# Designed miniproteins, single chains, part 34

Each design is a single chain, and the fold is of that chain. pLDDT is the mean over its residues in the fold that is shown.

## One batch from the design tools (miniprotein)

Design m1163
Fold by ESMFold2-Fast:
Structure m1163 (fold): chain A 107 residues (1-107)
Amino acid sequence: MKKEADDYVKLAEEILKALQGTPLEAARKGLEIVKKYYSKNPEDLKKAEEMEKDPRKGIEYLGEDAARYIDLVTEVYPEKGPELARLIGQATGGLLAALREYEKAMS
């Protein structure tokens, strides 16, 4: 469980770094980061395959997992839980916002 919490915090940090660019760059890099994350876990491989077909599903899966991992990081790191929960929320929300702008730009 601690390694899962640590790996998800690293995912959130990588997403936030990707969000420093334009919405198009952020959406492209963020989706690739999320896809690579899910591809590393056998149980999550199907999520990576669904993201290949529909990149928007990556945001749905990340949103579902964000709620679960916010609870997990608070449990594993009580002192840093609120800080890590904010990090995860900012990463997920920021990537969703970038994806919406990306879809508008392609319309």
Scores: mean pLDDT 77

Design m1164
Fold by ESMFold2-Fast:
Structure m1164 (fold): chain A 86 residues (1-86)
Amino acid sequence: MIEKAEKNLEESRRALEETRRASPEERVEKAREATELASRNSSENYKLALESSPEERKILLERSMENGVLAVEMAVLAVVEEKLRK
């Protein structure tokens, strides 16, 4: 379970990095996609935490929270980039 949760977090971090490297034209769309991905990964890791042992649960919850933070960051980037294109 922990390996799956860490892979999910790494996937979300990669999506954030790809979004930041994207051209201004692509960045809004990539940020929205990355937000959805990180949100799904946060929810998946939370479900894994609920099914895990007490020792693993802490790590899984931390990975879920980290994905949640990434989702918020990406959502903010999408809104900011869209508004700057006026």
Scores: mean pLDDT 80

Design m1165
Fold by ESMFold2-Fast:
Structure m1165 (fold): chain A 107 residues (1-107)
Amino acid sequence: SFEEIVKNTELPSDVKLIAGKTVEEIEEQLKKLNAVFYVVLTKKLRKEGDTYHVYSGIGTKIDLNDPTNRFSIHRKYLSEDALRALEAADEMVKEGYEYAGFAYLPV
């Protein structure tokens, strides 16, 4: 479950896991968190071997149609915190969430 994944994932206090069925649900979570930056996996565009395919951007709005928001990053270039967050997000997508990721909160 989302709650079990959140409980079992050790992240800094300024990093929060998010998951939902629609872009609107994710954007609502980002807005409530006052998110500065987000990283989101989708069920269709997620993980390929050791490479994570993500949507990321500044603020609380997600544009899945903007190719400049799409990134591919090999696990070896991720910090330990970012890797833990992306592994948790990938597990949420495997459990049936269409969108999962994490947000950075303001300091």
Scores: mean pLDDT 83

Design m1166
Fold by ESMFold2-Fast:
Structure m1166 (fold): chain A 80 residues (1-80)
Amino acid sequence: SLELVKRYLDEEEKEHLEKNNGLLTKEQAKKAIRNALKERGLEAEDEVIEEAVEKYKGKDGLITAEDTLSAIARVQARVA
């Protein structure tokens, strides 16, 4: 799960992810979703991406790597 999410982040974001026990901020999760869709030739409206992140984020506003992948799958299903 973590290795798959790392594919959609730059080197600075990957380092931050490793330091934070595999937890992403809302903005990092949104970036990962946008990059994953872009690599698949897909586009999504910001509102769709934000809804997916809000669904999976925890009490502290952080999102796990596995939940980020679930958010990517959810957005892809809506725009494919």
Scores: mean pLDDT 79

Design m1167
Fold by ESMFold2-Fast:
Structure m1167 (fold): chain A 97 residues (1-97)
Amino acid sequence: MEEAVEAAIEALREALPSLDAEDQAALEAAIEAAREDGLLGAARALSERLGVPLETALNGLSLLAAVQLMRRRNPAPFTPEDQREVLALAREIAAAV
């Protein structure tokens, strides 16, 4: 699960330059919370700052982590089978939190 936390942090950092200042602040808070309290900490920070349900934030972070982990194994564009594996991995990450 440490790999999933690191992957989520990497994905959030990659998103930062494309966002406005308010969304950047929310993602930076999520990155800090992820370092201290893992994916659940990050999900709580996003939930509080963006006003989304905790489950939605956790599922989103789990999906981002799964995409990054799959990209480490296969940098090519995802096939439909790869996409199903990403979704399965995201569900496993969310369930393990």
Scores: mean pLDDT 79

Design m1168
Fold by ESMFold2-Fast:
Structure m1168 (fold): chain A 81 residues (1-81)
Amino acid sequence: HMKEVEITMEFRLPSREQAEAAAKAIEEALKKYVGDGLLEFKYTLSPGDEPVLTVHAKVKATLEEVAKATQAMVEIAGRFA
């Protein structure tokens, strides 16, 4: 059964360009795993050359889909760090 879940994650990245690329890759991964269940996606970058990327997503999905999406987000962010 689908649940409405909010996911907030923070990643420190080595450049603003890498952080923006990571945010885009994370959004695409969420769309892949939850499809139309991605209700809201936004991100912010802290000031400076090595920003903290804060990702906020609201999803309506099964717990299994949420777990897979969360795992993919961590893996993607790690590849950009």
Scores: mean pLDDT 83

Design m1169
Fold by ESMFold2-Fast:
Structure m1169 (fold): chain A 67 residues (1-67)
Amino acid sequence: SKERAREGALKAAEIALEKGEAAAIATGMWDAYQAGVGTREAAERAIQGAADGDAEKAAEGPRLTAE
């Protein structure tokens, strides 16, 4: 749901206060998914990266939507 996606983005933003850039990527991807311009798989990859504090892993989300 959009509510669940928003909560995911908010949690990623909270991680940004501790981990840094990975959460910004995750937030952007979840916002795109909510707006109907991104895929859930890409958003989930970015969220996983942010949760792990791994910016490179979070960046896989945008790469999945590069087509």
Scores: mean pLDDT 66

Design m1170
Fold by ESMFold2-Fast:
Structure m1170 (fold): chain A 68 residues (1-68)
Amino acid sequence: MQADRDAAIADITARYDELVAEAEKNPELKPYLERAQAEGDKAATPLGRRWRATQELERLFKEYEKKK
């Protein structure tokens, strides 16, 4: 059954949109958003791209916070 995977995909998409909105408010975070999207582009599937971009963006945001 794919319903559980569809729910997980929706959660990933919602998280991605949340992080994109955060980056939109903070110009300093926009380069990190672009780097995360580039990392996502390495994935062969649309789901893989969103997942990798989301993970990388979270990683980069934590790195940015640590530099403060």
Scores: mean pLDDT 74

Design m1171
Fold by ESMFold2-Fast:
Structure m1171 (fold): chain A 71 residues (1-71)
Amino acid sequence: MKLSEEEKKELEKKLKEIAGDSKTIKGTDVGEILKKLGYQSDVSVGKLIKEVDKDGDGIINYEELLKLLSS
């Protein structure tokens, strides 16, 4: 899944608002945000989350997620 620059910035804003000072977000919350932004590719979202969540704990560092979305 490829995000536009505008969509990526909106996602960054939402992720930062949810993560706050913790800089971490639940993988499920990331998936729900992407769906609310109109993304229907759950498979691509799941792969992205799995790549960032290397420990498999369901906790994602939003800075790592944003870095992955940039590539």
Scores: mean pLDDT 69

Design m1172
Fold by ESMFold2-Fast:
Structure m1172 (fold): chain A 56 residues (1-56)
Amino acid sequence: MEGTLISREGNRFTVRFADGTVAEGVGVLVNDQEILGVATFADGTRQAIRARLPAP
């Protein structure tokens, strides 16, 4: 899943997807524009996600 980063604090992030879904997760920077991580959704499922950062 891909989304837009809303907030980040250390390794924790909140991301919003195009369908309006919001998820929280833990991830790592893979470059200066992307975070790869795992988000936990309200139903308890965990999925690998990619979040875009604003340009530096």
Scores: mean pLDDT 72

Design m1173
Fold by ESMFold2-Fast:
Structure m1173 (fold): chain A 77 residues (1-77)
Amino acid sequence: MREELERLLAALEELIAQGHSDLSTREAIDLAVQRGLVSEETADRAGTAAALLGYPLTADDTLVEAREKLRRALERL
């Protein structure tokens, strides 16, 4: 749970650092997987964990909103 959340958060923060902050959550996760920053399994498990902690990621969330939700989910662990 914690490890998957941390790995997805790191992948999204890397994309923000590269100038991709305007992407949707879906586009950002697809790009992160394509670049080998995170596996599809890890991203799926992180999304499930975030939802269980009260911070469900939606496809339409911005990359910045998804990052904030993952940070809040980690604070609840």
Scores: mean pLDDT 87

Design m1174
Fold by ESMFold2-Fast:
Structure m1174 (fold): chain A 96 residues (1-96)
Amino acid sequence: MFTVDEIVEIALKGTPEERKKLREAIENGEITDAQLAEAFSKFDKDGDGYITKEELQEVAEKLGVKLTDEQFAAMDKDGDGRIDFDEFKEWLKSLK
């Protein structure tokens, strides 16, 4: 069982093995869409339904993680400079 804080921490600074377990928990329904929405809300500081690069950097800095431009680009597949909830879920499912 994963907490919302563990989902966020593993996504940003977890090991490949922890990220694999996180992906499997999402795929088998152990992590619900409600828990993923709560995790998303930790990044979506202004509540507009999108994560900006600035909001993602703020969360990463609080966890002691350096966010790279490449990591943000991997989440922001359409290049619009923001991540919606569906892109966030797909990013979590694609973690290595």
Scores: mean pLDDT 76

Design m1175
Fold by ESMFold2-Fast:
Order: sequence, then C-alpha cells, then structure tokens
Structure m1175 (fold): chain A 91 residues (1-91)
Amino acid sequence: MKKKEEEAKKRSKEILELVKKLKELAKKEGAQVPREVYLLEVIGKALPLFPEESEKLLELVQKVSTNPNDPRATELGQEAVKLAEELEKKL
C-alpha cells in the first residue's frame, strides 16, 4: 500500500546522504559547493512532502547535469532554481 510514499522516502534519504557526502568533499577541498548540490538538498527535503514537484525538479537537474553543453542548459538551470525556491518556500 502507498508504494509511491515509500519510494519517495527512500529516494529522499539517498539524495540527502549524497548531498552530505558532496558537501563534506567540498569542505575538505576548500571548494565552493556547486549549485546542483543545493538543488539536490531541496529535492531530498521536499520529496516526502511534495513528491510530484520534487520529481519535476529532479528531472530538470538531471537534464542540466547530463547535457551541460545544451544551448538550453542555462534556461533549464534557471527553471530548476525557480522550482527549488518555490519548494523551499513550502517547506
């Protein structure tokens, strides 16, 4: 029962664990945390509460990361940030 809720909770945990590791790596190297890490953190926090919006944001992040040379990469990145800000406002 409620398979979508269980999957969302599992994905949320996996994403947040990945975000934690990426932040630790950036801190160890004295590097700036990439924008994509912020987007993943918002997705991880929002997935169990707002699964549909979080999945849309994850799709945008995936498109940007897999096609960085796409002419629309900048536009997709801006859309991802806008959706992340809307989700964060609801959290």
Scores: mean pLDDT 74

Design m1176
Fold by ESMFold2-Fast:
Structure m1176 (fold): chain A 95 residues (1-95)
Amino acid sequence: MNWSPETKILRTLFQLENERGPDVLFSQEEILERNPDLSRATVSRELKRLVERGILEVARVENGVRYYRIANAAKGVGLILLEVGDAIDEELAAR
């Protein structure tokens, strides 16, 4: 039983925000560490999609490593919950 890559990443973001608070910065490497079954290319693609959708923003870049933040942190949890719902619906439709 495999969750979609989008669902796995969104769940990880939700967990990070809940554990560390709304201003937490995270890297692609942290997402990969929590989702070792996902490829770097898959995580990169999904993070770009979330930035394009306004759920994430690139907060800083250090030595070529991008650090992301949930855009509008006070509403981020609600937006992530909606996106998790959409990702689950996409997975059900793909079965």
Scores: mean pLDDT 69

Design m1177
Fold by ESMFold2-Fast:
Structure m1177 (fold): chain A 77 residues (1-77)
Amino acid sequence: MVIDTDNNRKTSKVTPEELENAEEVILINYSGTLDSAAAGVINPEAKVILINKDPNIDPALKERADEVYIGDPEKIF
């Protein structure tokens, strides 16, 4: 599952059910906290990948993430 807040590829209308059942979650330029991303709904077994232009990511979200990439998402994909 890809959540991209900057691009229209997959907009911010991801349901809690989709997050709870995801095997992999990719957060692109996500400005929220772990509480807003998780809200108790992100599958705890899911692989979480953070890709963010801003290095000031929520510390709890960064700790939850399995992989963190700081930079331009267009250069990573």
Scores: mean pLDDT 61

Design m1178
Fold by ESMFold2-Fast:
Structure m1178 (fold): chain A 96 residues (1-96)
Amino acid sequence: SELEKAKQLVEEGKKLLLQGGTGPSGSAADIQKGLQTIKDGLMLAAKAGDSSLAQAVLDTVAKLEQQAAADNAQPPAAIVQLKKMAEEALALLKEN
């Protein structure tokens, strides 16, 4: 199903983000690929009428933003991009 594919894409993208940001090699290319893969998954889920994946991403982003604020730090650019992508997916779902 499209929703199963969407879940797989989001999980794959999350692994790439983790490898790019904290993995042994670390790379901007892995971060960019991870973000694109998550976006593809979130858009696919939204088209299938599912808000749960986008909401889970927003919940994770909110926790990371709260942690950054407590540390008087700015959220990483990848977290800002994740928030925008999840909000876009939810907006697409609400228009249908």
Scores: mean pLDDT 77

Design m1179
Fold by ESMFold2-Fast:
Structure m1179 (fold): chain A 72 residues (1-72)
Amino acid sequence: DEERRRKLEEARRLLLESMSYYARATGHYTLGVAYLKKGDVKLAEEHFKLGDKYAEEGRRLEEEARRILEEL
């Protein structure tokens, strides 16, 4: 079924994008911890907030992919 294949490819693309956002979130969380250890609380907070933003985008894309897969 070509329609099923197309939906599977769409879900795959969304999951890959979600993984990219989670990787960016992890990078910012890692930087936040590093700044916190140096005593730079302001930069740590900024990076934690950026990490949360990227994690939220990743979650949104993952939820959309899951919705497509569950409706197949």
Scores: mean pLDDT 90

Design m1180
Fold by ESMFold2-Fast:
Structure m1180 (fold): chain A 68 residues (1-68)
Amino acid sequence: NRKKINEEVAINAFKAMAEKGYSLEKVKRTAGLMAKALGMSLEELKEAASKVKGYGEYIIKAIEELEK
């Protein structure tokens, strides 16, 4: 299931960003690259980020800035 695999990749990437303390701008840039590489919409990335405890809200805010 490609959708499930892509979601798991996104969740793990977001967890790695949290561990490394990525800045808002770095999260925005990386999320944009992940959308293209994984073939995921920004909405799908926000859904994956919602499954990351704590830091997920920060990632969702970064993706929302990309949508504006």
Scores: mean pLDDT 79

Design m1181
Fold by ESMFold2-Fast:
Structure m1181 (fold): chain A 66 residues (1-66)
Amino acid sequence: SNLDEALQLNNDVLSNGREKVEIQALKGKVISIGIAQGKEKEAEEKIKKSKTLEELKKIYDEFRKQ
């Protein structure tokens, strides 16, 4: 059924979309803190090396420890 396939695809797209939005929001927060601390370049470098949401959360926590 075309409907069942569309519902599954839509659910996968929404799940992936939500994670992408959360990742982008967290990257923005890390960059904002980096700018405020004069460490924008360091924040950018660490973000580039991170591959998971969990790694990004660790970077965010590190920058917050100022």
Scores: mean pLDDT 76

Design m1182
Fold by ESMFold2-Fast:
Structure m1182 (fold): chain A 65 residues (1-65)
Amino acid sequence: SIKDEIKKVNEEYKAELEKLQDELRTLIAQGASQEEIDAVRARMKALKEEYQKKIDSLRKKEESL
């Protein structure tokens, strides 16, 4: 069902975001360059944008049923 797909997308997003947040914390603790930190932040932003597009698409499909 579309509800199960939304749940899966939410769970995948949360898991991937937590991994990136952990990577970011590790880089900061190690004194990584600003460029490395910015790269992880850019990946987090891209992940959020991809997640939002997937959710918006699924919601439109649900409304069409």
Scores: mean pLDDT 85

Design m1183
Fold by ESMFold2-Fast:
Structure m1183 (fold): chain A 80 residues (1-80)
Amino acid sequence: LTAVLESVTDTQIVLKCNTEACSVLSNLPGVTCDGDLCTIDTSKKFSEEQVEQLVDILLTSNLSDEQKENLQNVLLKNLK
């Protein structure tokens, strides 16, 4: 599974993903995929299991350490 972070805001995370990663991401509530780009709506509440799946995909992808930290922080805020 490979994904590259395109942008992060307070309400959205945009990822460029391969076909396998995009298909997994598109099954999650609040995720919309168009071609190789997936948008995650961080204003939606995720279950602990859904966040664990997102974190696993993102941490196994070709992201920098700074991008991984930013994504973890956004996801943790959304679980509150």
Scores: mean pLDDT 68

Design m1184
Fold by ESMFold2-Fast:
Structure m1184 (fold): chain A 90 residues (1-90)
Amino acid sequence: LSELVRKAAEGDEEAIEKLVEALSATIQASDDSDEELARDIVITLQLALGKSEEISEEQFEAALAFVRAARAGDREAAIEELKRLLSLLS
């Protein structure tokens, strides 16, 4: 996971698509709220990048938009929102 997240954060399109697939499967199987999943995703991505920082409002909003797109099965929107989130984590 950490290597995949690192490549995605560097702008690797294939890594971004694979990360969207992995996270979307988890989101679609989860009964947790979108807000809970959004926080968990930010924390997971930060840890994979070797970070442990306070979640910003912008990071939370991007993660929440990603969760909603993933839950709806909107892959294009999920990719765009994950790209936005990763740029905020760089």
Scores: mean pLDDT 83

Design m1185
Fold by ESMFold2-Fast:
Structure m1185 (fold): chain A 94 residues (1-94)
Amino acid sequence: MEEAERLIKEGEEALAKKDYKKAAELYLEAGKLYFEAGKLEEAIKAYTNAVIADPNNLEARKNLKEAIDKLLEEDPEKALKLLEEANKKVEEAE
């Protein structure tokens, strides 16, 4: 997952520069790589960061929902905890 980790780091750098749209795109791409690798927890965290960076990124919102739904089938307790963490981060950003 070296490529996904690199994209997360680049997203953090874009966020520090206040390039929110670029940060969202980088986090979204990292999330897709984690999702393809079956790393649902990492995918959800990356997609959550993408949605926080750009709330109007509909692809990030759609992919976040799909990753949570998939994790909910595999590990409902973990999925609910990650959803609660995501909601808290969104509230803190508002």
Scores: mean pLDDT 84

Design m1186
Fold by ESMFold2-Fast:
Structure m1186 (fold): chain A 80 residues (1-80)
Amino acid sequence: MTLSAEEVLGLLEGFRTVYVENRHLFSEDEFLQRAKDFATELKARAEPALKPLFDPIINATSAAEAVAALDALLAALRAV
């Protein structure tokens, strides 16, 4: 099933609540891998117009970059 912008927003907010707010419970590598896996899965299922928006998270080289990219994507989706 293809994910709409609203469904993507909900799933990203869920990831933020579970993983970003509990970032201290994860190693750098574990968090970064979870963020990349999550973004890759959402990109595969998202509607075509949304797919490029996940690339900054997938291409992140640190947990801090992944969090910044996630927050930027959340802000963009909320501004629409």
Scores: mean pLDDT 83

Design m1187
Fold by ESMFold2-Fast:
Structure m1187 (fold): chain A 84 residues (1-84)
Amino acid sequence: SVEELVKRAEELIERLREYVEKAKEALEKGDKEKMKEYLEKAREVADELGRILRELYERGHHEVVEELAKKAQPIVEEAAKLND
């Protein structure tokens, strides 16, 4: 169960990265609507990731949560910059 949550979190971090990269590519091509669509998908992924990290934290897996959060943080910050 914990191993499944960690694996899911890692998969979500990769999906988050993919959507943010696609949003950046759409912006570079001048497709602001496509950029917004990818940023909305990234937000949904980030919300699911946050839920999993909370569950891991509540189960006492604080160190693994910190490591996963550190991996996700720069991607989340990049997405925030695109929304300006």
Scores: mean pLDDT 88

Design m1188
Fold by ESMFold2-Fast:
Formats: sequence, C-alpha cells, structure tokens
Structure m1188 (fold): chain A 85 residues (1-85)
Amino acid sequence: VDRLLEVLRKMVEMYKETLEKKEKNPGQRGFKIGNLDRLLEGAELAAKNGEDPSLLEQTIDMLIKQMGKIDPEVAKELEELRRRA
C-alpha cells in the first residue's frame, strides 16, 4: 500500500510538470491541477481508512490513460513507474 501511494505521489508530480509545460491558459491548468490534488487526497484518505488497494490502482490506471491523450511519452514513463511498484 505505501509503495503504491509513493508511486501515485510521483505520478501526480510528473503530471503537474507536464501540464505546466503544455500550459495554454491558466484556467485550464488550474482546473486540471486541482483535480490531481483531489485524487491524491482521496487516495491517501482511502489508504488510511484501510480501503481496498484496488481503488488506488484504478486511480493510477485512470491517470495513465488520461496522460496518454495529453502526452504519450509521459504516459509511458508513468506505466514504467507503476510496473516497478
């Protein structure tokens, strides 16, 4: 569980960096970054409450899938990160 949370935190950081580099409008960037913080907080809360790790894995899968539409190269890095976990 702790290993998956560590992977998720690193993924969120990489995701934020990618969105900042591809910034078009501050409003769009702010909205997506807010969603990432919400997902991370939810995953941390679920882990602390002893929730099923499958929810954390589903969150990771969703982030990789969405990143594939934004930047396929970064999506590959996220998949490698998950594979190592």
Scores: mean pLDDT 69

Design m1189
Fold by ESMFold2-Fast:
Structure m1189 (fold): chain A 71 residues (1-71)
Amino acid sequence: GRLRELREEIVRLMQEHAGLSREEAEALIDGIRSYEDAERLSVRLHITRGVPPEVAQRLNELLEEYIDLTK
């Protein structure tokens, strides 16, 4: 379903661009509860892990969609 596809895409981008393991990426996703959390995570990954700004923006969009589907 869409929720699973969305979660897998977020994990993939975090693994590819932030150097995170699946377990680390999933723990970060599970910690997201608001749009503010999604924005903070995306900005943090850009600054601390060197994720390109276009990928950080895409992660923010995907995390917001994830939040919308889990409400």
Scores: mean pLDDT 88

Design m1190
Fold by ESMFold2-Fast:
Structure m1190 (fold): chain A 98 residues (1-98)
Amino acid sequence: SVEEHLAAGLSPRTVAASHLTAARLLVVAARVDPSRAREDLEAAIENAEAAGRVAKELGDEEMVKEAIETLREIAREAERLGLPELAERALKAAEELE
């Protein structure tokens, strides 16, 4: 992906942290503009999952926990916005990180 190529100069921990930040910002974006919530929350899931995956490879248990909690927050927001398929996807991603 383009992100993987751009991340070549960054530490893996910085890459994971940037994905977590992106996921959290996308959740805020979905709250501000519900008309784009599907796209924003789908991107949030992808970013949180990527962060959790990198954190797990690094053995950063605290960052894995943050990724799991972010995915659970995404699931709650998806339920609130009537997007149960995204809520299920986020919860499944959280379970795969445990």
Scores: mean pLDDT 85

Design m1191
Fold by ESMFold2-Fast:
Structure m1191 (fold): chain A 66 residues (1-66)
Amino acid sequence: SEEEEVERRLKELAKELIDLGILNQKTIDDLVAKVGPREAVKILEGVLKIYEDAKKQGKTLHIFTL
């Protein structure tokens, strides 16, 4: 079901962001409590993307040409 897929994705994102030291479990739990698991997944994917973009430190053209 979509609910099971969202729950699985949330756990995967949470683990990755915690392992990277970006967020802790409490912050993720608080986020899920406030916005629900579906919206939490979207927010956490956005956080991961920002971090990946920062790590790449690409030239402006590489970020611009998506």
Scores: mean pLDDT 76

Design m1192
Fold by ESMFold2-Fast:
Structure m1192 (fold): chain A 64 residues (1-64)
Amino acid sequence: MELLKRSNEASGQAGILLSQAVNELGAKDPELSVKREGLTTIHTATAGDTVLTATGSPEGATLT
């Protein structure tokens, strides 16, 4: 129960973090994609030739 709740919360954080990072880079028209694999959610933003990925897991949200 707790792990799924944490995963869902981290997914939201990953999405926000990704959007902020894309804005910081000056990307104006990002295409957002979300993929879930078990307790891990992968958010991808593509803006031109810029691709950013953020992951949400029970451990939290990370940006790569």
Scores: mean pLDDT 75

Design m1193
Fold by ESMFold2-Fast:
Structure m1193 (fold): chain A 71 residues (1-71)
Amino acid sequence: EREERARRLAEEAVPALRPLAERAGLTDEQLLALAEHVARELLEERGEAATVEDVVEATRALLEAAIAERA
């Protein structure tokens, strides 16, 4: 149940994150896995209050941090 919900949130978040993931050197599959991990964490923390927008913002922050560390 939680795993399925995390997957759905991640799948909906992926399109907004693709350009940034490409800059970070991630494939679509790797991006989906990262977003799913983030979604799972947010669902554990916030339950039903976790949204696609929350997954997008949290995953974007991780990708930006990874890019900045390489710069």
Scores: mean pLDDT 81

Design m1194
Fold by ESMFold2-Fast:
Structure m1194 (fold): chain A 69 residues (1-69)
Amino acid sequence: SAAEKEAEAKIAKIRDDYKKKGKELGLNALKGTPEQAAINLKKGGDILKQKQDEIAKIKAELEEKKRAA
């Protein structure tokens, strides 16, 4: 329970950080140039992968703690 709550807090922080980055990319996407759209798509993919990797790491650490308990 406490470990799950701590993991959720860490995941929430990661999501907040990446939400701010996503808003910035979204504002740039509204400019509508093909070059800007291509750059934003690549950056969005990189950011999404990094977010998923960080969240997966927190989840893996939580599972190990549950197995040790």
Scores: mean pLDDT 75

Design m1195
Fold by ESMFold2-Fast:
Structure m1195 (fold): chain A 96 residues (1-96)
Amino acid sequence: MKEIEEELKEVEEKVKELKERVPSVKELLDEALEHIKKAREEIDNPEKAKEHLSAARYKILEAGALSDPESRAEAEETAEKIDETAEKLVKYVEEK
């Protein structure tokens, strides 16, 4: 779990950087940050955590689509990192 928590913190940092670069999508990225926070709170409930990570991913991709090409690429990379973290969370719980 510590590795998953550290990865979620890295994702949160990247989303905050995107907010500074693209203020016009701040509301979408703030919603993504709220979902990441809820995923961290629900880390012991992987189904709920995964749902929150999915919601955060959707908001980040939506923000990226409305942004410049460089910020869009960074949003896509951040969304990919969320998918990787969600897969690790599911695998960790299946292994117990």
Scores: mean pLDDT 81

Design m1196
Fold by ESMFold2-Fast:
Structure m1196 (fold): chain A 86 residues (1-86)
Amino acid sequence: SLSPRETLLRYVGRKYQELLDYIDSKVKDPEKRNEIRAKVLKKLSEEYQRLMAELDAGKITLEQALERMDEFYNELKKEIDEEAKK
């Protein structure tokens, strides 16, 4: 069985790949795509680091970390949609 840390890492990795595929599906201009990718990856990395720190400190459960990541993922998809319209 996976540890909570390994479970969160694998989950975030899947969400990362899904976001890259989503950006590629929405944004055809290479320069704009790279800009959006950089912005989204920075935000995802920062959220992952916060969740991992809280999980390691026992402040949140794995279930809570995954729920917060899902909420954050949906917000990032909304940001991608807005950026793709520009």
Scores: mean pLDDT 87

Design m1197
Fold by ESMFold2-Fast:
Structure m1197 (fold): chain A 100 residues (1-100)
Amino acid sequence: MEIDMSKITPEKIAAAEGMFEAIAEMLPDISPRHRELKEFYARVARLLREGRVLEAVELIKKRIEELRKIVADPNAPEEDKEFARHEIEELELIIKYLTE
């Protein structure tokens, strides 16, 4: 899908940046999975703060693709699949918010 940059307003960027920064700060550093998530959300927030919106969207899209692989994996625990489905829905809503 081609991104219409005219629909990406400073207000949308600031809202998304604040959301990702808040999630990164709230995530505990208690496991490799939590650390990976914290680093991912912090990276997205930094890209948005720097005005690198297309790079932030591409990073989110790559995360969605990785999560879809977990959902499709018959050997993945159901808990991991449920978590992945929830994160996909949230990330897709953020992309829609930024690009709509």
Scores: mean pLDDT 78

